# Designed miniproteins, single chains, continued (5): the designs that were tried, part 44

Each design is a single chain, and the fold is of that chain. pLDDT is the mean over its residues in the fold that is shown.

## One batch from the design tools (miniprotein)

Design m17593
Fold by ESMFold2-Fast:
Structure m17593 (fold): chain A 98 residues (1-98)
Amino acid sequence: ADELIEKGKQAMEEGKVDEAVKLFEEAIRRDPEKRAEYYRLIGEAYLKSGDYQKALDYFAEAARLDESLWPYLLQAAVDYAIKLEKEGKLEEVAKEFR
């Protein structure tokens, strides 16, 4: 699966998120024991593309399978909160806690 991981990381660096995800999903099919690590890589691909919700979903699944991956979920959640603050959307979230 190393070749698929290298190609996936290159696709992620080039902003080709769908290609990177497809390569990492193929890696899961060939080596399902490393599924947690590959879900982390998919999460990183979505995070780098700005799709924070998908990134959080994949990091959460990775952390569920491997507790050592929790820091990736927490960092992505912090990055998403900062993005929402910069976009002024945190005030919309606060409206639900009236």
Scores: mean pLDDT 79

Design m17594
Fold by ESMFold2-Fast:
Structure m17594 (fold): chain A 115 residues (1-115)
Amino acid sequence: AVVITESGGGTVPEGGSLTLTMTVSGVAAADVGMGWARQAPGRPLGGVAAITEGATGYAPEVQGRFTISLDAAANTATLDMRNLRASDTATYYGVAIPKDGGPAVLGAGTPVTVV
């Protein structure tokens, strides 16, 4: 079974920066796409950023502010968040998407609060 471990959430001032980290176990990084989704209070879950074999994708609202990177040897993806806004306040979930067409796996979620 795929397991996701998340870290790096917290409270930051507007204009601040945070780095979120997800590590996957039970699968090799080469066998999954990795990314981040978020859910703000009272809103649906939305995609934030994704990485697969060096190809990256970003939601329009975070483009140019957030950067996702992959350390395949460590089975770790990081989301570097810069110029944070109150609208970025959400619970952030690490996501692993198996390349074999299996269901997406979400982590437990890490809170990010911008004040």
Scores: mean pLDDT 86

Design m17595
Fold by ESMFold2-Fast:
Structure m17595 (fold): chain A 94 residues (1-94)
Amino acid sequence: ALEEELAELEEETEELVERLRAAGNDELAEEIEREAEELLRAARAGDLEAARREFGELARAIARAVAANADDAAVREAAARTLGEALAVLRALA
């Protein structure tokens, strides 16, 4: 259900943000938190076009975070889970 996917995206985003802050990447953590919030807002509004655009922004921010933390397996795993849940939100809207 969409509500379940939204809750899972929020949870995985919080985990990724916490790990990025622990790694000293506060700016990337803030960007990812903002982009995820924008995706959640578009999804709750039922705006598939806006949700797709926000997914793209979130995916790019996550890619930068992974590149900045290439040796951090915990960040890479949290990033993969967050991206997977964001994709699940889009699938639930389509």
Scores: mean pLDDT 88

Design m17596
Fold by ESMFold2-Fast:
Parts: structure tokens; C-alpha cells; sequence
Structure m17596 (fold): chain A 89 residues (1-89)
């Protein structure tokens, strides 16, 4: 899962958004209720936003927010970051 997250980030930096999406989805599939999945959802939202897929971006940010709330607490920096991104889409 973490390796797939790292590959997704690498493709994102290269502007290879479709490959980034596939690797983020694999990270989520391997560990769906983890901090790795939460970060993968946050990064999926960012990719979808860059592609103009605003509804998919909003869904991804919402899932990141829900996972960070459960794993780190609703007032954690990561939960608040995901909530802000969710509201701004």
C-alpha cells in the first residue's frame, strides 16, 4: 500500500495524472481503513481537481476527512486540511 502511494505521488509530480490515480486507487484497495488510504484519498482529490473532475475531487476529499477524523481525531491538522479542501471544491 505505501509503495503504491509513493508511486502515485511520483507520477503526480511528473504530471502523469491517470497513472497517479491508478496507483492511489491500488493503495486504497490494499489498506482501505489506514493512514495510507487517507493520504491516497487526499491526493486523489488533488488530481481530480486538476483534471476538472470536481465531484470526484469532493468525494475523495470527504473520504480523506472521514478517515483522518477516525484515525487522528477531528481536530487533527490532517483532518482539518481535508475538510478545508472538501469545502473549497
Amino acid sequence: AKEELEKGKEYFKQGKYEKAIEHYKKAIELEPNSLVAAEAYLNLGEVYKKLGKLEKAKEAYKKAYELYKILLGENSEKALEAEKKYKEV
Scores: mean pLDDT 87

Design m17597
Fold by ESMFold2-Fast:
Structure m17597 (fold): chain A 57 residues (1-57)
Amino acid sequence: LSPEERERAKEEVKTFYRMALEAGVPEEVARKAAIRYGETLGLSREEAEEAVREALE
């Protein structure tokens, strides 16, 4: 991924996580799903985990 594609993927992960929480998905389930989604977008697990943490800010 280019730097721009990585930033877009991180924003997608943050949006996914927030939407899942708003839909009533339990936090741990939403977190794992968002991390998996980030990995499908080409992020590492660590990058996807970082995006999830940033989503709560």
Scores: mean pLDDT 82

Design m17598
Fold by ESMFold2-Fast:
Structure m17598 (fold): chain A 73 residues (1-73)
Amino acid sequence: MSDEEVERLVERLAELSKEDPEVARALALMWFSIELLAGDAEAARRLARLAAEAGILSEEEARRLVEEAERAA
């Protein structure tokens, strides 16, 4: 997934989080897992950071996900 695709995904999830924060969070975690399984640790790490900045994920949760992605790289 490209940088632009990750940014666009997070923007969509941020909009969804205004209506359904639990679903937006679940989708962010799902896409993070998909990117890791696909071998794209950079996209997974970027997604986690942007999701935290957008308030979809907590800072602590995003940090753990970033550390997991860096170990997978």
Scores: mean pLDDT 83

Design m17599
Fold by ESMFold2-Fast:
Structure m17599 (fold): chain A 70 residues (1-70)
Amino acid sequence: MEKGKEYLKKAKKAIEEKDYESAKYYAVKAVEYVKDNEEVVKLIGEALKAAFSDKDIEKAVELLDKAIEL
């Protein structure tokens, strides 16, 4: 499995567990491996905004699932 997808799955689990420090760490690591995929990077950014700014955990998880699927 691609390292980027591994980190996105870890970020998703951390968000579901309310471990926002780990979620941010894993999301940043995922971006390092998928930086050339603009669509995935955008989805990760939107997921982080949903989780940390909007407090919409359901939307954050949905956006991360979409990024993992790509």
Scores: mean pLDDT 78

Design m17600
Fold by ESMFold2-Fast:
Structure m17600 (fold): chain A 62 residues (1-62)
Amino acid sequence: SLIEEIREMADYIEPVYPEEAQRIRQRLDEIPSLDPEGQRRVLEELTRRARELVRERERLER
C-alpha cells in the first residue's frame, strides 16, 4: 500500500533525517481520522516529501 511505501521511505531516511521521519510517521497516523479528500492530499504530500528526502540521502552517499 502507499502508506507502507511511505513508512519504508521514512525508515530509510531516519538515520540522516530523524525529525523528518518522525513527522512523516505522525502525519501517517492521523490519516485514518481524515475524510477521503484529506487522506489523498496528505498521502500525496507525504509521498513527495519522503521521495525528496530519499533522493537527498542517496545523493549524499555517492
Scores: mean pLDDT 84

Design m17601
Fold by ESMFold2-Fast:
Structure m17601 (fold): chain A 73 residues (1-73)
Amino acid sequence: SHMEKEKKELIERAQRLAERLLELYRQGKISDEEAQELFGILQEAMRYVEEGNLEKAQELLEKAEEKLRELEA
């Protein structure tokens, strides 16, 4: 119950970040290298969610959010 709610929250968070990333990429506001790096971080975070390592998943999503904020500024 608790763990399933946390997993759902992390998955939804990653989906929101992926949507923002795709929009920036489509607008030409980020490079191919920046997009690849951020997608890689999101993919790794989802792997940790699947493995039940929610702490590591959260750390990676926070890293992705910080990088995305820098690119949007």
Scores: mean pLDDT 86

Design m17602
Fold by ESMFold2-Fast:
Structure m17602 (fold): chain A 56 residues (1-56)
Amino acid sequence: VVDSAERVVVRTAIEKGVPIDQAVAALETALKSLGASDEEIARHVERVRQALEAAA
């Protein structure tokens, strides 16, 4: 199950043609601002990266 934040990032990146690296960097910054742990950030980043690569 993909988290709602991951789903929004993936959808926005696909719709607006945002490069994968930029989408991932924006997600990392947002999650750090929300106080997410490094482990949680790594899991979300990996899922989003895989989803964007599969959609490409």
Scores: mean pLDDT 74

Design m17603
Fold by ESMFold2-Fast:
Structure m17603 (fold): chain A 98 residues (1-98)
Amino acid sequence: MADKERALKEIEKEIEEYAKAKNAPEEAVEYLKKAIEAAKAGDLEKAKEYLEKAIEKSESEEHKLAIRLTFGRVLKILGVGEELVAEIEAEIRKRIAE
């Protein structure tokens, strides 16, 4: 649906507003944007790599949670099924815990 591009642009604005309001690290924001672009291109493996880097560059648990929630919303907007979203989330959590 044509609304996908609009929803993704709205999320990008939310990311920029959140980063400015909460003084989020610029590197974390850049990696999150790269993860979203990779996901839009259908490269979920590269998207996971960039998401892991975004979380790693985040200095607070609040920022890490915001990044994970935002990426989950992006995947759902792109039509990625809830089962695959849950699998990606679990894999990212496993790698961060190692």
Scores: mean pLDDT 76

Design m17604
Fold by ESMFold2-Fast:
Structure m17604 (fold): chain A 65 residues (1-65)
Amino acid sequence: MEVSKQTAADILAVAFEIVGGRLVSREGKKIVVELGRDTPENRAAAEAFKKAMAELGFELEVHLA
């Protein structure tokens, strides 16, 4: 659900605090970020982060290296 209007850069800053990722691309409400290696810990973090961003009305795609 949309709870606040934020720029892609602002919400990505929160994302980096949570999952330690980097920005790959952004287009409107779609944001793509990359984490480190594909580990169970990184997968769990990516799932939690993706869910949180969806609640804010953004589509997040997370890539594991």
Scores: mean pLDDT 64

Design m17605
Fold by ESMFold2-Fast:
Structure m17605 (fold): chain A 55 residues (1-55)
Amino acid sequence: MDELTEVSQALRDALLNAKSDEELKKRIEEIKKKYGLPDSHQFPRKVGAPEPPPP
């Protein structure tokens, strides 16, 4: 299951290095095509998006 680890690391790199939301989406799409992922459930959401917003 090395592919999952590589995908996760690539996604983190994209999240950390993306300068804009559009660039981030492009990076994620490239990763999906490179690894042929059928489901996006494996992908993490954007960093800095907390579930409960503080009042």
Scores: mean pLDDT 65

Design m17606
Fold by ESMFold2-Fast:
Structure m17606 (fold): chain A 61 residues (1-61)
Amino acid sequence: EEPTFSERQQRSLALAQEVTRWVKEKIEKWEAENPDASEAERAEKVNEINAEGAARFQAAL
């Protein structure tokens, strides 16, 4: 059956939650492996991981 507007919203929300979790886990793993990283290095890596997450979300839509 073709997904309704509500089903499409639920699917998009589920995908967004999955990508958000992936981004969070990636950031937490990197921070755990790099406890001595500078604030600038952390900001750069967080931006990189967020960009990857955004690309994954867009590709899966």
Scores: mean pLDDT 78

Design m17607
Fold by ESMFold2-Fast:
Structure m17607 (fold): chain A 58 residues (1-58)
Amino acid sequence: MDLQQRLNRIANKALETGDTEKGEAEVKKLLEEAGFSPEEAAEIGKRVGEGIAYTQSL
């Protein structure tokens, strides 16, 4: 599974379960494994978490 598919899978699972913190942590880990910097991975993970939280509030 490519990086984009793995990211979408993690985000969708977190959205379905409501576990935004777990989803954010898994996205951060995946991005670090893909060669993103720890700071960049953390920022992207945080933004994915914010998006999931916003969607759940709908």
Scores: mean pLDDT 75

Design m17608
Fold by ESMFold2-Fast:
Structure m17608 (fold): chain A 100 residues (1-100)
Amino acid sequence: MSLEELRRQAEEALEAVKKAKTYDEALNILRSHPVARLVAELVERLNGEDGLTAESLIVAAAMYAPGAVDIALALFEKMKKEGVIEGGIDSRSGKIVLKK
């Protein structure tokens, strides 16, 4: 699969997630897209307050598919910029919340 195809799939995942009504629905949408699945795993690990395993996931993925990791991280940043993800918006739990 080309990097351009992975970027296209990332954009499709972003638009689909913006239409999700629940956190679980948004995660399931991300998991259904190959490159966006890495974003779903990253969000879950960060919500578990497990920064070490989140970093380990990124490092391990970069060893096998660095271009796909760059696209996944760019998708994560776009989701934050477009307000799909709000880091720390739930001040009680400190969890990353997917907006909808």
Scores: mean pLDDT 63

Design m17609
Fold by ESMFold2-Fast:
Structure m17609 (fold): chain A 94 residues (1-94)
Amino acid sequence: AEEYLKKGKELYEKGELEEAKKYFEKAIELDPNYAEAWLNLGKVLYELGELEEAKEYYEKAIKLDPNNSEARLNLVLVLSELGETEEASKVYES
């Protein structure tokens, strides 16, 4: 799983979003509890404009790793893009 996450991150940094998506999906197939893979897949989907799927995968990443501030920040960003400002404010409330 880790090797696919690493390759996916390299592809994401190069802007090869569709290829990055495939590698993050492979990482999740091997380890469905890999919070970082769900977070990175959400980031790819956000860049591709698939906001509802990005939201779902950020929520999955937070559920697996509640201390991941990057996943929470990205969830707020996607909720704001979807116009769900009330839901976004709840993510900021500790």
Scores: mean pLDDT 80

Design m17610
Fold by ESMFold2-Fast:
Structure m17610 (fold): chain A 61 residues (1-61)
Amino acid sequence: TVQLSPEKKVGAMLRATLTFSPEQVTAALKALDKNEKVSVSKLAEESGLSRATASRIVRIL
């Protein structure tokens, strides 16, 4: 289960954009925003990212 505050979303976006494309980061953050709680697998499904990529983005947050 993953949740992000608005402040954490900005920091996460900046850090993740050093490693991932802006589109991947934006899709992941939108999926987290859309759902109050989301598993890594659901985040991957909602954002169209691989489970490994979604997990790595979450880890950087």
Scores: mean pLDDT 66

Design m17611
Fold by ESMFold2-Fast:
Structure m17611 (fold): chain A 103 residues (1-103)
Amino acid sequence: AMTEAAALHLQREADARGEPVIVAALPETVKNLSKEEAEKVGRTMGRGLAEVARQRGATKVVIVYPDTENGKVAAEAAAKTLREAGLDVEIIPASQAPPGLPR
């Protein structure tokens, strides 16, 4: 819910600015996967998003991921796949770390 809500908010802002951007949310369920499964999900999602970007003429993809280790792994795998397809990619955690937490 939080990850999808954040992605919808960012997509609406990009649309309002007329930016050729696709915003996608990684499912919360990636937290229940192994690292290897999370990487596979990320790569598969990246390939699908690259095709959607090509069809829509988008040049940038923003991926919102759940604040878990496997969420970040999946997002990084998707970002790598998208960058190999020639797209600009930004990955964003669904929630902000509280002030004072180590990064």
Scores: mean pLDDT 75

Design m17612
Fold by ESMFold2-Fast:
Structure m17612 (fold): chain A 75 residues (1-75)
Amino acid sequence: HMKEKEELLKRAEELFQRAEKAIEDGNISEAVKILQELYKIAEELRKLGFVDEAKEIQRKIMELGRKIAELNKKK
């Protein structure tokens, strides 16, 4: 399971960078899609028993969600 954890964490890192870029570019649809992918990674980590790592990703997902909501208000 350790290798799966490392691969999931690496994918999450890449997706967070892409989500931040999408938010910066005002691409709300891309940011929402990436957020959904991050949620799936957090669920997979939790299933593998990596609860603390899943919670960390969940916290960052919440932060990104707030930024997306802010962009949606700026119509």
Scores: mean pLDDT 82

Design m17613
Fold by ESMFold2-Fast:
Structure m17613 (fold): chain A 92 residues (1-92)
Amino acid sequence: GKKGYEFAVEAARLAVENGGTVEVEVKGGEVTITLKGLSPTALTAVALKAIGAQLDGVEVDIEIKGDTLTITIRGLSEEEAKKAKEEIEKLA
């Protein structure tokens, strides 16, 4: 829902503001955000925000592989997912 949409855009914005790169993919109501080139501090900040979103009831999975953080957000409407992609692509 709305919280998942807001989290998706905020996570991408935080990554770009910290010198990272952002890629986004949408499949129905599921948004996958791939963040690369983040410092350990910035990566930790994004991961902590994802954990906070999970505790607030957002369906979020996070995966860390080297310098790459993948965030998968579920439970969005197709319209919310599409809007998230459009907003995130403006930041990339």
Scores: mean pLDDT 82

Design m17614
Fold by ESMFold2-Fast:
Structure m17614 (fold): chain A 59 residues (1-59)
Amino acid sequence: MIKELSPEQKKQLEGIKEDARVNGDTELLELAEKGLKGDEDAYKKAMEKSKEITEREAK
């Protein structure tokens, strides 16, 4: 289902997209782009993957 994102959610996805581009993570980049287009599943996956990366770097 396509869901309209809030400005805050769009800003978070744009940040994830930029980080993915810098790190060469093509899968995360595609998920962030799909999320920005209103793909709710892609949005959730991008957020989850970004959180996993942050948790790994914190160890």
Scores: mean pLDDT 74

Design m17615
Fold by ESMFold2-Fast:
Structure m17615 (fold): chain A 69 residues (1-69)
Amino acid sequence: SSRLEELYKQVEEALLNSTGDKIELELSAPLTPEELITLQKRLSALPEFSDVDVDQQGKTLIVYFTRKE
């Protein structure tokens, strides 16, 4: 899905530019369980992070992450 690809790029950019351990994004529509699993796997593969956990509360996407030292 082009929507999921664009969202992935937005989240990746936000994670790389964040100085914290959490980002929040308000979505136009909630992700399906399959889309959440796909996003989690792709983000967890990023070499800059040792841990990435994706949660969703309504239309709010929440990504928790830990940078590698």
Scores: mean pLDDT 82

Design m17616
Fold by ESMFold2-Fast:
Structure m17616 (fold): chain A 117 residues (1-117)
Amino acid sequence: MARALAAAGGAARLAAESGDPEAARRFAEEVGGLTVTEVSSTERDGVRIGFVEAADLGRRLAAVIGAAPFEELRALVEELGGEPVTLVELLSDEGIDRAIAESDPAGAAALEAIRAA
């Protein structure tokens, strides 16, 4: 479970950073062993967002490159990616630590796995 979540988060980050959904899909499938249903990347207001959806996750993961308050980034991700979405912030360890502190135990474990990858 933790390895699959880390690989999905890494793939979402790769989609956001590179703008290459096929590279991100290969990473999630080959490293994470995930059954990927969707990978996409978008940009709005200077923020780049990568999305990964896999049958194994039951939800969409999103990774963000760009700086805004966490609540605004979450609202933007939910507007663009639909619900439910798990947000991962790429900007700093402090941003990830805040997300972990604000998450339920399962969400916190997923973010820790992504940080460790």
Scores: mean pLDDT 63

Design m17617
Fold by ESMFold2-Fast:
Structure m17617 (fold): chain A 61 residues (1-61)
Amino acid sequence: MLSEEELDKEVQRTLYLIGAAIAEKYGDYEAAIRWYEKLLSIDPDDEQARKALEEARKKLA
């Protein structure tokens, strides 16, 4: 059974991921980077988010 804290963290993570996906769809990689950084601030061990952040950064470089 997930704790209330774990459930809230999962919801927040999902919202940040959706924000990043929308930003990437419209080519706003600066916004996508901000969303992935927020995601990693609540889950620093999220390997998928870390990889997505690096890919978004490469789009701006």
Scores: mean pLDDT 79

Design m17619
Fold by ESMFold2-Fast:
Structure m17619 (fold): chain A 57 residues (1-57)
Amino acid sequence: LKVSRGALRGAAEALGVSEETVRRRLEEGQTFAQLAEEYGVDPEVLNRAGVRGELEA
């Protein structure tokens, strides 16, 4: 499945990186949980940020 623009924005804000960075990571098969671990963010917080972004889209 593909990630929406809204979800990318939410995740990028939570991780403190660009949407482009998040997009590329997810395209190569990374999960929100793994991204959260790499950037020191709670996986649940990141997941909620992504869901919130999708609701906006």
Scores: mean pLDDT 71

Design m17620
Fold by ESMFold2-Fast:
Structure m17620 (fold): chain A 54 residues (1-54)
Amino acid sequence: MKEEAEKFVEEAETALKNGDYERAVQYALQALKLDPDNEKARKLLEIAVTKLAE
């Protein structure tokens, strides 16, 4: 599960770089479902949500 969570973390990072904040939120949430203690996924979710609130 942790390796699967890391894959979704990478997808969330890619989505953020492409400006696809909605997709970044989806991937970060999926990573947190697989690894709830994943700090990187939590940080990516925070960034993506902040961008969507703009």
Scores: mean pLDDT 81

Design m17621
Fold by ESMFold2-Fast:
Structure m17621 (fold): chain A 60 residues (1-60)
Amino acid sequence: ERRLELEIEAALYYIKAGISKVDAENALKRGDFETAQKHLEEAEKWNKKAEEYDAEARRV
């Protein structure tokens, strides 16, 4: 259960990172580079959290 919970958390953060990347791409298409940069920074933050949870899941 603990391993599965960590895997689910990792998956959710990867999904959040993916959504932020899509939001950044849409902002770039509109010429809103400032909003795009914020979304890319958010995507990187979520991706790092996902990697941490994924690493923990592999250790249990």
Scores: mean pLDDT 84

Design m17622
Fold by ESMFold2-Fast:
Structure m17622 (fold): chain A 74 residues (1-74)
Amino acid sequence: LTPEQQREVEASMYVISGAVHKIAAEKAEDPEEKKKHYELAAEYYEKAAELLEGEEKEIYLEQAKEYREKAKEA
């Protein structure tokens, strides 16, 4: 892999981790569990954004912000 491709693969792994925690948060009925999973989803999307540039970076930062807000609501 090129360095660029390697960063894209790493970003994809963080996106998958974020998605897993998003799904866990959506399934959770307990407010504390829901909050923890939304916070983890946001953290992973933020990590993915750090490895990306331009429009993709903005998209994942916006998703992270949304999940941070959902965590506060839980």
Scores: mean pLDDT 85

Design m17623
Fold by ESMFold2-Fast:
Structure m17623 (fold): chain A 58 residues (1-58)
Amino acid sequence: GSSELERLLEEIERLIVRLHLEGASEATIQRFSAELAKITSVEQARALKEELLALLAS
């Protein structure tokens, strides 16, 4: 997609996959997947992306 929201959702999906590959628990992956499913705005997408980036930065 070309919209800002679609781009952010795609980036978040890739970050969740990366988090899984880095060894995050199944419970953590399921929690973030559930949060991704609730996103309806760019603001919510940005917040979730920042949370995922913070977890990947150790």
Scores: mean pLDDT 83

Design m17624
Fold by ESMFold2-Fast:
Structure m17624 (fold): chain A 91 residues (1-91)
Amino acid sequence: GTTLFLEGRYEEAVKEYEKKIKENPNDAEAWLNLGEALYELKRYEEAVKYYKKAIELDPNNALAWKNLGKALKELGRYEEAEKYFEKAKKL
């Protein structure tokens, strides 16, 4: 949860959110939080994958679009990142 993020315990946060997703695979927030934990671990390709899953479940979540853009920027995919930042601004 939020406490694991505040403590920088991102590997433990990954395990917590993986468990939540197994219990409820339609929990868009759990997919988003898993992506955020992976982003903090600099596992940007995996973060992109799980942010996209969060967006599939909740396409109106501006934070998920913004975080997808941030991860793509870290991967040097600047044009894709800008597209998703603009999508987030319009929500």
Scores: mean pLDDT 86

Design m17625
Fold by ESMFold2-Fast:
Structure m17625 (fold): chain A 74 residues (1-74)
Amino acid sequence: SLADEIARLRRLWERYQAMTPEQQAEAHRVLREEIDAVQAELDAHPDMTPAERGAVVRAGLDRFEARLDEIEAA
């Protein structure tokens, strides 16, 4: 649901705020890369259904969270 997606984003924001400045800078770069990748896929497939577009965005968030786990583990 939209509420679950908002709660997920809130948790990501809380993780970001707990990071060191160096980790925040890396997280910011990673976020830009994942946003660009999502946008490129959406632009390549303009006839996607809303459900398919949602899946692309969720996949991007999943990749971003995995990369945040790596940043926090370093």
Scores: mean pLDDT 87

Design m17626
Fold by ESMFold2-Fast:
Structure m17626 (fold): chain A 74 residues (1-74)
Amino acid sequence: MSEEEVVERLKAIGVDPGKFLKKEKVTIDGKTYDVYVFENAVAIVVDEYDPETSQKLAEELAKKYGKPVYVLLK
């Protein structure tokens, strides 16, 4: 998924991400995810949507970055 696609998806759900800061890979519970860090938000890209896993990922990344986290399906 591109930075542009992530921005478009965040705006589609009413989120203004602000300025793009960085893209990095984060490993949580042995799985590696693409994470996009913005001024006002963080987006994590997942291959499969599961509410329990999504909640856990959102909590861990919110703790790491200090920003609202949004889980996006690839």
Scores: mean pLDDT 83

Design m17627
Fold by ESMFold2-Fast:
Structure m17627 (fold): chain A 75 residues (1-75)
Amino acid sequence: MAAEEKRKQEEELLEQAEKALAQLEQRMSQLSEDERLRIMARMYYAQADEFESLGYKLAARKLREKARELEEELK
């Protein structure tokens, strides 16, 4: 029970975080692609660190993977 409940909460929080980050990206449409990618990568890392501190390791890992993908776009 507790583990499944935690995973469900983690999935909900991850979805909310991704939604918030997508909205932030839309607000940054005035920035260059490189600037947007750098800011997005930093935001994903920051959110991942927050989730890890709360014990949401799966969500933290997924957000770090997204941050890494954005950094690869910068090359």
Scores: mean pLDDT 79

Design m17628
Fold by ESMFold2-Fast:
Structure m17628 (fold): chain A 69 residues (1-69)
Amino acid sequence: AAEEAVKKAAEAVKKAKEALEKGDLETARQYIEEAIKYAEEARKLGEGDEALQLKADIVLHEAKKLEEE
């Protein structure tokens, strides 16, 4: 479901931040990719639900900010 995809994306962002704090750039990159994937899936599944779309966009923006892109 779209809400589960948003939760998974948010969890991946959290784990990416933790990996960055530890200096584990490879693990951080993997979690950033996972966060982007789930956030994009949430956007597609949440079509017609503006609240879910906004939540997905916020998480996607946060994940891309971690990539500095």
Scores: mean pLDDT 76

Design m17629
Fold by ESMFold2-Fast:
Structure m17629 (fold): chain A 75 residues (1-75)
Amino acid sequence: MSKEEKEEKLELIKEILRELGVPEENWEPVAKMILSYLESHPGEPISEALKAALKDLKVPVSTFEEALKKFEEKL
C-alpha cells in the first residue's frame, strides 16, 4: 500500500471513530492499529479489526455495528 493510500485510509478510519464518539486523543492510535491489522490480514473482515481495536474502549455492540456499516460503504 502506498503512503498516500495509508494516509487516506487513516483519515477515513479517524472520521468513523469521530462519528462513534471516540475521544480525539484515541483516534490516531486506534486508526493505526486498524490499518496495521488490515495490511497484515488482507483477507480478514474489517469487523475483526474494529472489534480488536475498540474492545478496550468498552464500545457498545450497536456502535460497533454502525462502524462496520460505514466501513463497508467506504472501503
Scores: mean pLDDT 69

